Designed miniproteins, single chains, continued (3). Designs and how they scored, part 90

Each design is a single chain, and the fold is of that chain. pLDDT is the mean over its residues in the fold that is shown.

## One batch from the design tools (miniprotein)

Design m11122
Fold by ESMFold2-Fast:
Structure m11122 (fold): chain A 82 residues (1-82)
Amino acid sequence: MLSKEQYEKIKEIIEKKLKEYSDGRTFANAVKEELKKLEKEGVISREEYEQIMKIISDAFIKYPNDAKKLAEEVLKKLEELS
């Protein structure tokens, strides 16, 4: 279960990357790199990291060319983990 602070931090990353990238692939890869950094810094656990990576991968399969819809699907699933 994600804490409110973990959720807000991940949401901020997603919103920032949406402003930088419009395509789903580049957006998803940019978000994954930031999540890897959060796991390395101990902000999220390895288990939480793996759960979030699965959510992003599943959302990318559903919306590979639409960063906005991909982000909306990811945020919805992350809220369910909080």
Scores: mean pLDDT 84

Design m11123
Fold by ESMFold2-Fast:
Structure m11123 (fold): chain A 60 residues (1-60)
Amino acid sequence: SPLEEGRRALEELLAKYPELTIQQVTDLSLKLDELARQFTPEQRRELARYFVELVRKAKA
């Protein structure tokens, strides 16, 4: 599904930043917004929530 592809893209994006700082999270949020333009508003919200969850789990 498109959401699965989006989630994989987010995981790859997160992997690019081993040290996830608040500033990096903000920058990644802008990138997420750009990527989400390819999805419906409902899917966009889902991807944003997934990204927040992903950051919470991987925050080191």
Scores: mean pLDDT 72

Design m11124
Fold by ESMFold2-Fast:
Structure m11124 (fold): chain A 61 residues (1-61)
Amino acid sequence: MPSVDQHAAALVLEASRVLSDEEVLALAREIGRVMREGERNGWSDEEIRRRLEELFRRAKA
């Protein structure tokens, strides 16, 4: 099963194909924030993944 870390890495890699370096760095910072907040608040891996996917969708728009 892919870990949340593996999922986050895959999203950053995919972002690097369609976003600028500046946008990729901004997305990576927001991914880090969501992951830290999720760990502190006890969010499930599924909830963290869902929020990471939403961040990626917004970054592409």
Scores: mean pLDDT 78

Design m11125
Fold by ESMFold2-Fast:
Formats: C-alpha cells, structure tokens, sequence
Structure m11125 (fold): chain A 74 residues (1-74)
C-alpha cells in the first residue's frame, strides 16, 4: 500500500510541475502508468518501471510521451 500511494503522489507532483492535467493513474505489479492532458488538449500516457520511479523520471517520461503524442497529431 505505502509504495503505491507514494507512486501516485510522485506522478501527481511530476504532472503538476509540467502543468499537465492528470486524467488517470494506474499502478501494476511492475509499472506505473500516468495519463495526462496538456494545455493544448494533447493526451498522452507515460509508463515508468516501479524500480526506476521518481518525480524526475516520471517528469522525463511525461515530457517524452506528450512530445510523441504532439508529433503524431501534427
């Protein structure tokens, strides 16, 4: 329980730092999935391994996911 709550907290913090709206957070046995929408309405999902999860790593994953989604929408 404590680890899953920490992962959700880190995901929300990372999204807030990037100005992203959190649409959903999924925690599996091995991964954290975060679905966000940016200011332009671009929706993206980042998947981060639990072992590598930090606010910084989630920020990088979210930034990359939004970048790829934006390129696909262009």
Amino acid sequence: MARDEELKRMAREAAERLGLTVEGIIVTADHLGVTVTDADGITATAVVPKEEASVESIEEALREAVRRARESAA
Scores: mean pLDDT 81

Design m11126
Fold by ESMFold2-Fast:
Structure m11126 (fold): chain A 80 residues (1-80)
Amino acid sequence: MSLPEFIDELEKEAEKNDGLISTEEALKLLKEYLESIGVPKDLIEEILEKLREEIEKKGGRVTVEEFLELLKEIVEELTS
């Protein structure tokens, strides 16, 4: 899965849910994307856990833009 394909899948899920992505579906799509680009499974699990925590702080639902912003922040924190 390419980054544009991943973003397109997030947008499709948001469209089904009034512009918001559920935690479970967002994390499922992200896992598929990260596995496709060769990210190690332990790092994927760490990213998914931190994203779940941040989405919960926002009420358990986020827009595509909010999700991508959180992902960027977490990846930057975990990668040096």
Scores: mean pLDDT 81

Design m11127
Fold by ESMFold2-Fast:
Structure m11127 (fold): chain A 66 residues (1-66)
Amino acid sequence: MDELRKLLEEWAEHSVEEMLEFAKELEKQGNYPLAYAVETLARMLKEGWSKESAIEAGLTTYETFG
């Protein structure tokens, strides 16, 4: 969990476009739980949510699909 949180914290410093490209590559690799977590992070940040809220949403998405 902590390693995933750090990964999402690092990706939250990137643009939404870069996050969505990363999510597409993860889907191509078959890593759907992480792809959906990153997509959730990107969507929440685009909607103006805090980094903290976006990261928590991404973690919840990963748990749901992992």
Scores: mean pLDDT 84

Design m11128
Fold by ESMFold2-Fast:
Structure m11128 (fold): chain A 65 residues (1-65)
Amino acid sequence: EEFELRLKGYEAGIEQLKADPRVTDADKELFIRHLDEQIEEAKKAGVPKEYIDRLEKLREEVRAL
C-alpha cells in the first residue's frame, strides 16, 4: 500500500519530465541520483525485490529520455 503510493509518485514525476520542454540532462541526472538513493534505502530496509525491480525500471525510463 505505502510502497505503491511512493511508486505512483515517481511515475508521476517521470511523466512531468516527459511533458516539460525545459528538462536538461542535469535534471535527468538529479532524478536518476534520487532514484538510486531510494533503491539503496529500499535494499537496506529489506523491501521486496518486486518493488526494487520496479524502481530500477523507472530509473531506466529516465535514462531513455
Scores: mean pLDDT 80

Design m11129
Fold by ESMFold2-Fast:
Structure m11129 (fold): chain A 81 residues (1-81)
Amino acid sequence: MDELSREVIKAAKEGDREKALEYLEELRRRATPEDALEFEFLAGVLALLGGVYALFGDEELAELFHELARRAEEIARELRA
């Protein structure tokens, strides 16, 4: 996971949906088919964090992390197409 993947997670933790999506889109633009597994890993990390926020009642952050996880998984599928 490179600096941009960490920036996605950091922006999401701050509740900055727009910034998190911008970093994710930059990662997508740089991506090659070989990066599909890295996006699956990022999606897994984002989903786990979303689950943690849901467990502690932070529904807004949980939804944001789950949205980002779904988008990262979609990118992984596009790269495998």
Scores: mean pLDDT 85

Design m11130
Fold by ESMFold2-Fast:
Structure m11130 (fold): chain A 80 residues (1-80)
Amino acid sequence: RAAEVIRLAEEFVRLTDERFPDNAEIQGLNRVLRRFIARTEAGEISTQELIGVVRAVLDSVAAIDPSLRPYAEELLARLA
């Protein structure tokens, strides 16, 4: 359901904003994710496209901070 994917993406953005406010690379990824959430809510992109963006962002964050890899894998499993 699109609403569930949007909520998960919004939760991820909130968490990374709170934990990494000074990390410019993570904040850049958050801005990308917020844009795709807004476009999904506007009906401009599909839920599958949003899922693809969420996966790419989670993988990128785990590459920046490997300690987040288990958290990223848990969230990716919830999108399956």
Scores: mean pLDDT 78

Design m11131
Fold by ESMFold2-Fast:
Structure m11131 (fold): chain A 55 residues (1-55)
Amino acid sequence: SELLEGLLKLKEKYGEEAGLTDEDIEEAVRRLENDLPIPKEIEEKLIKMSELHLK
């Protein structure tokens, strides 16, 4: 999955600062691929990671 690989790559750089684990990334990808809502806790951490990447 390109989405999983891309998010895991971002997690390597920013995941610790965002508080994301590999399991959080895998859960987010699983939910997105099944059209399920991402848990707010994981969503907030993903937003933080995206903000860190864009700086």
Scores: mean pLDDT 83

Design m11132
Fold by ESMFold2-Fast:
Structure m11132 (fold): chain A 93 residues (1-93)
Amino acid sequence: MSLQELQDRVQALIAQIKAGKLSADEALDQLIELAMEALKVAEDHELMLRLIGLILRAIGAQLEEDEEVKKKEALQLGEELLKLIQEMIKKQQ
């Protein structure tokens, strides 16, 4: 998957979360998948470590029992993933 395609997919995911069209668990599952795809194309060691950290935080967020807190965490992680992909585009293209 290209960095541009990843950016588009993360933006779409954030829009779906904001529109209330996804459960928090569905959003976190898709975030983890997209972050893992970003990790496959990452070339910068610092960005790779930040992606790994984001994946671990998303896995931790899945353990949250409060659905409202979990949704807020999913949105925040989605926005952080978008910023990481944008930084990868600048550094790797």
Scores: mean pLDDT 85

Design m11133
Fold by ESMFold2-Fast:
Structure m11133 (fold): chain A 104 residues (1-104)
Amino acid sequence: YDKIIEQIKNLSDETIEKLYKRLLELEKEAEKEGLEPEEMEERAVELIIEFLIELGIITEEEGKELREGIRKVRENPEKASEEDKKAARVILTILQKIAELEEK
């Protein structure tokens, strides 16, 4: 996961902006559909994983591993392995990049 995190940190502001725009569209759709916060979170994670696959940062297999690791951290954070926590850090790194973009 360290290589994936480094690639995410090196993504251009334009690339992060494209992801942020997709996430905003998802958020608007979720509000209209009355989705619960947990359902919104799941869809956001899936969208981020699909975006990383489209960019060639991760493979479909690595995307599956990320989904599983994040799910384990969400369901039982105290029981999560170090690998599961690293999977969560991939998503947190993306969210941090988006937050930095929003502050501009």
Scores: mean pLDDT 78

Design m11134
Fold by ESMFold2-Fast:
Structure m11134 (fold): chain A 94 residues (1-94)
Amino acid sequence: TDAVVNQIKTLGNQAIQAEQNGDYDSMMQYLNQIDSLVRQNSDNVKVATTVLDQAATAMEKGIYGVAMRLNDILRKHVSDEVRKKIREERLKKA
């Protein structure tokens, strides 16, 4: 649902800010909430794409802890089929 996508965007931005501020406890709390949402929506391409977009945003900002952990969440819960669809959608952007 769009509500889940919006929650992941909010939590992802909060996790990035927490890592930037050295607040690793809050960072992990936000990431654990994203993990639960992805697990509950593991077949949802839009949810998985949102996590991948948040990981990319973290990478471009030099926030590697969040980026690495978001990618780990995707590998842990999202099927190979969904990951292939995400890769295809990313290659179609711009």
Scores: mean pLDDT 83

Design m11135
Fold by ESMFold2-Fast:
Structure m11135 (fold): chain A 98 residues (1-98)
Amino acid sequence: SLALERKRERQEKRREEMSEEEIKEIEKLLEYIEEVTREASERIEELAKKPLTEETREELKKLLSIEAVGLGAAVEKVLGASLEDLEKLKEKIEEILK
């Protein structure tokens, strides 16, 4: 009970203690991760309409890995994302996209 409200209150209090620069970087990283995961979801939907070849399997594996990172970012956002944790998630996305 009220656990989500208490987490939200803790996040707001933490944001009051953070620098404006840190808050902006957190928001920028979250927007980047959300955009990349949205693009991955759209591409998965396109691939689902095509025959499953070796090329589409490898692409699908990469896209599903991005989706997993996106889910991690969504959880971190609810729990009070740290700049360091979000930077690590961005690095994982960049590594997958190589």
Scores: mean pLDDT 78

Design m11136
Fold by ESMFold2-Fast:
Structure m11136 (fold): chain A 85 residues (1-85)
Amino acid sequence: MEHTRRGLEALAAGDYETAIAHFREALKEDPGNEEAQKALALALNRAGRVEEAQRIGRLFKELDPDGSGKFSEEEKERVAKALEE
């Protein structure tokens, strides 16, 4: 996915805010993207936004506790809303 790739490039360059923005867009398109979920948590932690990383991680664990990547339309909307906070 384009956003995940661009996010990983920004993360490697130390541009954590750009990485966060790209991973948020990747997860809005596919909330089951485990690579983007892990990369977003890493980017948030690297940016010092630890509380936000924990909040987002808890949301994904609540909505997809088994890591199946299955999200209802309502759950996708909850993810999108949380990523905008």
Scores: mean pLDDT 79

Design m11137
Fold by ESMFold2-Fast:
Structure m11137 (fold): chain A 78 residues (1-78)
Amino acid sequence: MKEDVTVVLTVSPASDPSRVALRHELPGTYDPETGEVTILGPVPPLDLPPGDYLLRVIARDKDGKVLAETETPIYVPP
């Protein structure tokens, strides 16, 4: 059975990961059997200046518990 979660998308410059360039909170579901996080609705485009970034995706339940977290490098071309 899938759980209702809030999915937090955070984009930070790779040169300074403590800074937040972009943050979105989106509704989603988490499947504990597969570890799959599904975002409900469209993901906004990442409208960022050219550069290297880190994308962090965190899924939290209604009590604020982190159920899933992933980090991936992204590159925005000039």
Scores: mean pLDDT 78

Design m11138
Fold by ESMFold2-Fast:
Structure m11138 (fold): chain A 100 residues (1-100)
Amino acid sequence: SIEELKSRFLKGLERKVKLLEEKYDHPIVKETVKLLRELIKRLKEAKTKEEMLEILDESSKRISELYEKAVEEKLPEEAITEIGLVLGELKNFREELEKL
């Protein structure tokens, strides 16, 4: 179900937020965490698949911009990789939502 898929994804995002906050002390990572917390809030409030897809597309664009900035600012490779993994998880969730 959409509700089950959303619940699993939100738990994954909450774990990722905690990891990023505990492991990295950098403004770009802090902004990524801020965007992820807003994404979690918006997804919890979303009632339709279409609303969730729109939220994911907007968040993916904003996090992609932070990923590019992390590369330009030469953050540690592990931090850049973690932001890239977030983008991959957003893409995977979007694809699973479209199958429903």
Scores: mean pLDDT 88

Design m11139
Fold by ESMFold2-Fast:
Structure m11139 (fold): chain A 74 residues (1-74)
Amino acid sequence: MLSAEELRTLLLIAAKEYLPEEEFRRFAAQVDAIMAAETDEAAKRARMLALARELASRHGVEELLAFVDRLEAM
């Protein structure tokens, strides 16, 4: 299972590749807020994955959605 910090790193790399810069910056800020607000590692991971899935679905980025699905399975 990935740590919250490893998951954060992978999600930010994918978001930078697949999302427009403004959406990437917003996503990065929201991820940082989740990491600061949550004390439970499982809660950090679940919230970051849910955020990434919602964003990928909203923007229709199937490659990012598939990547999130694989990370959820790890």
Scores: mean pLDDT 84

Design m11140
Fold by ESMFold2-Fast:
Structure m11140 (fold): chain A 87 residues (1-87)
Amino acid sequence: SAVEKGRKALEEADRLVLESARALDAGKYEEAARLTREAAELLRENVDEVEAWLRSQGLATPDTREQLLRRAEDLEKIAEELREKAK
């Protein structure tokens, strides 16, 4: 279902962000950038499904879709900055 797909996408994006933070703490900028970009792509590709999941949990507001897209944009910017540090 869209709801189940959204739950899995959000959980995977959160996992990737945590792994990116660990990679960053270890000075692995290229790995951190890759993981952060993967998290952004999951949120962007599954924004409607994630919104459906959050709505099923009573957590969605009218701004939820915009907030998810902004989070993806912020992660994309972080990934680019990390790529610059990897050079």
Scores: mean pLDDT 89

Design m11141
Fold by ESMFold2-Fast:
Structure m11141 (fold): chain A 61 residues (1-61)
Amino acid sequence: AAKAALRAFAAAHGLDPSDAAIDALLRVAGGNLHMALGLLRLIIEESDDPQAALDRLAAAP
């Protein structure tokens, strides 16, 4: 459910995050969907290239 909500939010903003990026958002948020959505919104608002930012997050260990 949480992963589907993050994908739907990203798709509404023209983004296609990988499964790894979704997992990284949830990991950083400690599994909290509200925090993960807030982080995704910050990436969209503050990044020149939100898709590239999500790809970098997915590549992080």
Scores: mean pLDDT 80

Design m11142
Fold by ESMFold2-Fast:
Parts: sequence; structure tokens; C-alpha cells
Structure m11142 (fold): chain A 66 residues (1-66)
Amino acid sequence: MEAEKEETLRRIDALEARARAETDPFTLGALHTAVAVFLVTSRKEGWEELAARAQAALDTIQARLA
């Protein structure tokens, strides 16, 4: 369980880091969708801290898309 959380967190962090360097709106949209999948999974599993982290990453990417 904890190993699965750690892997998911690393993937969210990697996607957000990639999004911060990305300027193409299409690629940013794809990264946003990928993080949204992890948010849904985290909420379903009851991983509140991970869900909050995914939401923060989504907010960052969404701000770049606006």
C-alpha cells in the first residue's frame, strides 16, 4: 500500500515538473488529464494527502492553460 502511494506521488511530481517546463497547450492538456486520473484514484483509495497533492498539481497546470 505505502509503496503504491509513493509510486503514485513520484508520478504526480514528475508530471507537474514536466508541466512547469512545458509551453505547448496540447501537451499541457495531456499532462492535466494524466494528473486528473491520479486524483480520481487517490480519492477512491482514501489517500487524502495524495489527492490534495494531485489537486495542487492540477491547479498549477490549469493556471498555465488559462
Scores: mean pLDDT 82

Design m11143
Fold by ESMFold2-Fast:
Structure m11143 (fold): chain A 84 residues (1-84)
Amino acid sequence: MEVLEGEGVTSYNGEPTKVKIRVEVTPDSAKVTVEAEGHETVEETVTDPAQIAQAVAAAELAKLLGEGKSPLEALEAVQARPPF
């Protein structure tokens, strides 16, 4: 099991909203939890390998952005990660 957590900022009605993304990866599924400040928590389990890969990439991107990496540096790092 792999656990990835990322924090970032998204725009909601023109206001910067802090978002935390947590992805819990198992061999056959990924559980995605999105917590947006002031909004309800969204939790979804995905079993499609393509959706699992997208969830992992999104969490890693959010983590890098939260660490102060530029959007281009974060995107390059995520794209350089092998799918396995």
Scores: mean pLDDT 68

Design m11144
Fold by ESMFold2-Fast:
Structure m11144 (fold): chain A 102 residues (1-102)
Amino acid sequence: SDPAEAVRHAEEALRHLEEALAAVDAGDAEAARRHLEEAVTHAALAVQHSGLPLDEQLALLARLEALHRAAVAALDAGDAEAARAHLEEARRLVAELKERAA
């Protein structure tokens, strides 16, 4: 694990979550989903590079997976309000991870 890599991946995840939120606001569910998938990939890498205990890494990955599934379900349903709420929760989780890894 490498704290600098964890921070870099967390920053990329946050950037993609911001793009996903903008896409939801624009009514572009396909773009929102694509940015969400990139954000989840970078967030998982941030967890893996974080140096946190394994049990805590697994718990964070489980939370990210649940948020990813909920956001995808909201996007598929055309529920922009629910999609925004899940993306904002994911953004808060990733921001906390970045602070802990730094």
Scores: mean pLDDT 90

Design m11145
Fold by ESMFold2-Fast:
Structure m11145 (fold): chain A 82 residues (1-82)
Amino acid sequence: SAAQEEARLARVPASIAALSEEDRAFLIEMLERAKPSALNYYELGLAYALAGDTARALAAFRRALEIDPEFAPARAALERLS
């Protein structure tokens, strides 16, 4: 359901922040090879931001919005980071 998807999406920032540096690097590698989607670029952007790579984080959030212009979490993250 949409409510279950929204609840899962709301947990994404905390889930990524809880990862070790090794697990975060592995997530980045997996997402870079994954099929493009707004969610995948959003997760990639969060992981880059936590790794201190602001430039790649901004690019990933912009790519998420190119796929889904209504993807509010990526817009909010872009505004906070830019």
Scores: mean pLDDT 84

Design m11146
Fold by ESMFold2-Fast:
Structure m11146 (fold): chain A 89 residues (1-89)
Amino acid sequence: MKVHVTVGVTIKGASDEVVKKAAEAGAEAARAAGGTNVRTLVHGDTVVISADFDNKEQAEKGAKAVIEAVEKAAEGLEIASVRVSLTEE
């Protein structure tokens, strides 16, 4: 079953530059993990990355890689929230 992954990270007080870098890093991590239909959405200090994976194992790996990449891009800033959704299609 294909799995749709959505990762949302709120980086407290992040500048537009940091949020853009985090979104780019998350999208690259999703693609590197085998994700397809990779999309990014930015709203204020929140970054949302979504992607499709072929199975649950790849989806879990992809979500973890996205979170790690976003946290690294936001290094030195407060991560206010991390939300992960995995939906089987």
Scores: mean pLDDT 85

Design m11147
Fold by ESMFold2-Fast:
Structure m11147 (fold): chain A 70 residues (1-70)
Amino acid sequence: MLDERVRKAIVDALRSQGLDDLAERFRERGEVESLTESVMQTYREILELPDEEAERTINAVDEAIERALG
């Protein structure tokens, strides 16, 4: 249940930034990889974005994870 809540929070955060393709890849990874591995790979993909977009996206994802974890 907690992992599902974190996954949903990350997907919603990525979609809020307009990164629908990245959000869908994150969802697909969650079916075959651990949450930690999926998060690490997603951060690597975020770092390939332009610096300002990468920073905003990382902050949105970090906030979403913290909120989901309580």
Scores: mean pLDDT 81

Design m11148
Fold by ESMFold2-Fast:
Structure m11148 (fold): chain A 77 residues (1-77)
Amino acid sequence: ADPEEIDVEVELALVEIMLAITKLTLSRGKADEETLRMAEKAVERARQLVEQHPDNTDARRLLEEAEEILKAVKEAL
């Protein structure tokens, strides 16, 4: 087991959880400033993962989803 590989899997899971919470809040019409901050943090974390692991297709997909969710949150506010 490579600690660096475990760390990327953990970061991917954390961003996925952040996006799931953000999507759920948005779908319930409860998007607020905290939801916006969470979406912004998710995009930043996903971008960092893509920069550190450019060959990771899951990281790239997650960044695309995070940016789309951030746009939706901004449009809801």
Scores: mean pLDDT 82

Design m11149
Fold by ESMFold2-Fast:
Structure m11149 (fold): chain A 74 residues (1-74)
Amino acid sequence: DKDYKLSEELRDIVFKSMYEGTKLEELLKKVEELAKKYGLEEDSIKNILDSVKDFYENATEEEKKELAEEYKER
C-alpha cells in the first residue's frame, strides 16, 4: 500500500528529526523529497508540509520526546 508506506516513512523522518534535533528547514526538505518520490500532487505535498511544520513547531519538548521514544521502541 503506497499510502501506508508513505505515512510510515514520513513518521520515521519526523520522529528521527525530533530525536536528532534536525532543523525544521532540513526536515521539510526531506519530507518534500519523499512526497515527490511517491508521486504526490502539489496540493497533497503542500498539505503534508504544512502539517509537519505545524506539528514540529508547536509540539512541546515533552511531546517530542514521547513520540520519538514510542517510535524507537516499535
Scores: mean pLDDT 75

Design m11150
Fold by ESMFold2-Fast:
Structure m11150 (fold): chain A 75 residues (1-75)
Amino acid sequence: MAEAAKEQVKRHVALAEAQPDDVASAGRHAREAAALAKQTSPEVQAVAADGLRRLAERHPASEATFLMLAAEVAR
């Protein structure tokens, strides 16, 4: 259960990473990861928040979007 959710979250984070200069596409994948994580366990939420923070560090142009989503998930 949680493992399947973690893999889906990781997949969406990877898709967001593949679109770093396309904020709209990266944002859509990041929001999907956040939405999935918010409906799951704290462990999955932690995985999503970590992935989103890593995306923010690597892609400054989308930093605000990824950090905001990470904060929402980490609640």
Scores: mean pLDDT 75

Design m11151
Fold by ESMFold2-Fast:
Structure m11151 (fold): chain A 82 residues (1-82)
Amino acid sequence: PEELRERAERLQKEADEWMGKAGELYSKANELRKKAEESTDPVEQEKLKAEADKWIDEANKYSDKAEQLTREAARLRAELEA
């Protein structure tokens, strides 16, 4: 029981950290998209959007990692509660 609780807490903490990193990247991507909207140069707009998309892709990977860890933590907690 203690081992499962400790593992679940560790996984949740790791998930929270990955989600935090994802949030930062989403914020940066949104800033780039805003700059793209404000640009009058189509080439610059496309470049900024491409950069934002790359940050979104990275953020999505971090978010997916966090989701996997959260599900694992939830599974371990369910095992402990059963």
Scores: mean pLDDT 85

Design m11152
Fold by ESMFold2-Fast:
Structure m11152 (fold): chain A 92 residues (1-92)
Amino acid sequence: NKKKIFANAVERVKTSSPSAISKSISSSIQNSVSVCGYTNAKKVLEKLGFSTKGIKKADYNGVLALVAQELIDKKELTVKKFGGLCLEVNSV
């Protein structure tokens, strides 16, 4: 369930250090998220079907990374498709 994945990611960002989150995320996902920046990370989350209401700007990258990792682990998203979404939000 997408809402549960999102809620778990938001909770994890609030309760874990940035370094602990980074260690749980693949390098490919971290690299894709780093090129989005805060505003674009919000747009990618929304393109993936998540509401970003109530999330602090500083949490967008962490929430996006955790959500992307979970979807990729479940084979609901590919690393390549995720990278493409990050690039799409930067092009216009």
Scores: mean pLDDT 76

Design m11153
Fold by ESMFold2-Fast:
Structure m11153 (fold): chain A 84 residues (1-84)
Amino acid sequence: MKKKEEEIKKKLEEVKKEVEEELERRKEEGVDERDLELLKKQAEVGLLLLEAELEKRELSKEEQELLKKVEEELYEERKKRAEE
């Protein structure tokens, strides 16, 4: 289904553009490079989840492991900053 593939691609491109604009805005606000890297990783995971949802497929084991790793990194960073 060419039309369905094109619609999925367009949706992913729109979300990717919004993510890039948000990252650029936060960089201009002086967010440090580590926080920007974590936000970028979170955005990559979000795009994987969106693609899987639009394709009506389950995440691969590797994609699930990546999701968990990024969530753990974000949780630990948030916890560390809250305790300081």
Scores: mean pLDDT 75

Design m11154
Fold by ESMFold2-Fast:
Structure m11154 (fold): chain A 80 residues (1-80)
Amino acid sequence: MELINKAVELANKAIEAAQRGDRETAVKYLAEIIKLYENAKEFKSAIRTILADAIRRVAEAMGVTPREVYEEARKLAEKE
């Protein structure tokens, strides 16, 4: 339950940052959701759905493709 709530909170923060034009902060929060997904033992399907929706909305706000946003966030997540 708390893992899903955390993913939703991070998704909302990423979307809000992207809507403000803060690309770096938006990508950082998406990277945190990716790390949450990779480390989760339960609710992976729900976290993946939240991540996919967040990537789509962030990409729309930034005027780029969902693929570009995902790759940028994934690379940042892999650095940790």
Scores: mean pLDDT 84

Design m11155
Fold by ESMFold2-Fast:
Structure m11155 (fold): chain A 75 residues (1-75)
Amino acid sequence: SAQTIADLEAAIKANPNFADAHLGLGRQLLAEGRPEEALPYFEKALQIYKEMNDEDGIARAEAAIAEVRAALGLT
């Protein structure tokens, strides 16, 4: 929803390295048919999860990137 996007944007503004907020915003944008806007958030989430050595976060972000790339017709 627009409210969820606004809340996630506010969370990222308060903490730009909050990986879950980037992943959440990307997921919400993808659900609203906005895959081009979702991709950079998933990429940022992946970067942060890798820096944290969060294996679950890495797997979730990589799966999300694969999903959005498929939606964009990318290989």
Scores: mean pLDDT 85

Design m11156
Fold by ESMFold2-Fast:
Structure m11156 (fold): chain A 74 residues (1-74)
Amino acid sequence: ELSPAERAERAGLGLILRLWHQGRLSEEQAAALMGVLAEAVRTGDLEAMRRRMLALGVPEEDVERLVAAVERAL
């Protein structure tokens, strides 16, 4: 069975890859978001995750979807 942290990372990564495949994220944004996701799962700091994603120019709607996916899995 996957731990909550492993489920959160998998859910977030799946959504990042989907948004990138749909052209909603650049390659640079997707790569940066993978690092942000790993840090958020490690620290549990979802507000830092939200702020960093917004600073990277990710649309607010996609930021909220990513934060919600990680929060639900934790």
Scores: mean pLDDT 83

Design m11157
Fold by ESMFold2-Fast:
Structure m11157 (fold): chain A 95 residues (1-95)
Amino acid sequence: MVDVIKNPTEDEKRFFKSFYAELQKLNRPLRDIDASEIREIIRRVMEALNLPESFQKTFSPLLNADDVVLQMLLVSGEDDFLANVKNITEPVVEL
């Protein structure tokens, strides 16, 4: 097993594109978007794309993350966001 996931799934790619498109529609700097608005957008995008329950569960810890962590994930960009989601859902601690 490799500790690095280099290729995002099609579901992850679809989610990301739709999520950032919704953020762009707000026409505000990322730092000016409240974490509650971010969570609402995530929820709507997941619902609109009919993403599987397994994906929603994997992303659930991110929805419950601190506001600062959620904002940092958005600012880091698409590739870093996927890596950060994996770190939240599958921490490499206790091997």
Scores: mean pLDDT 63

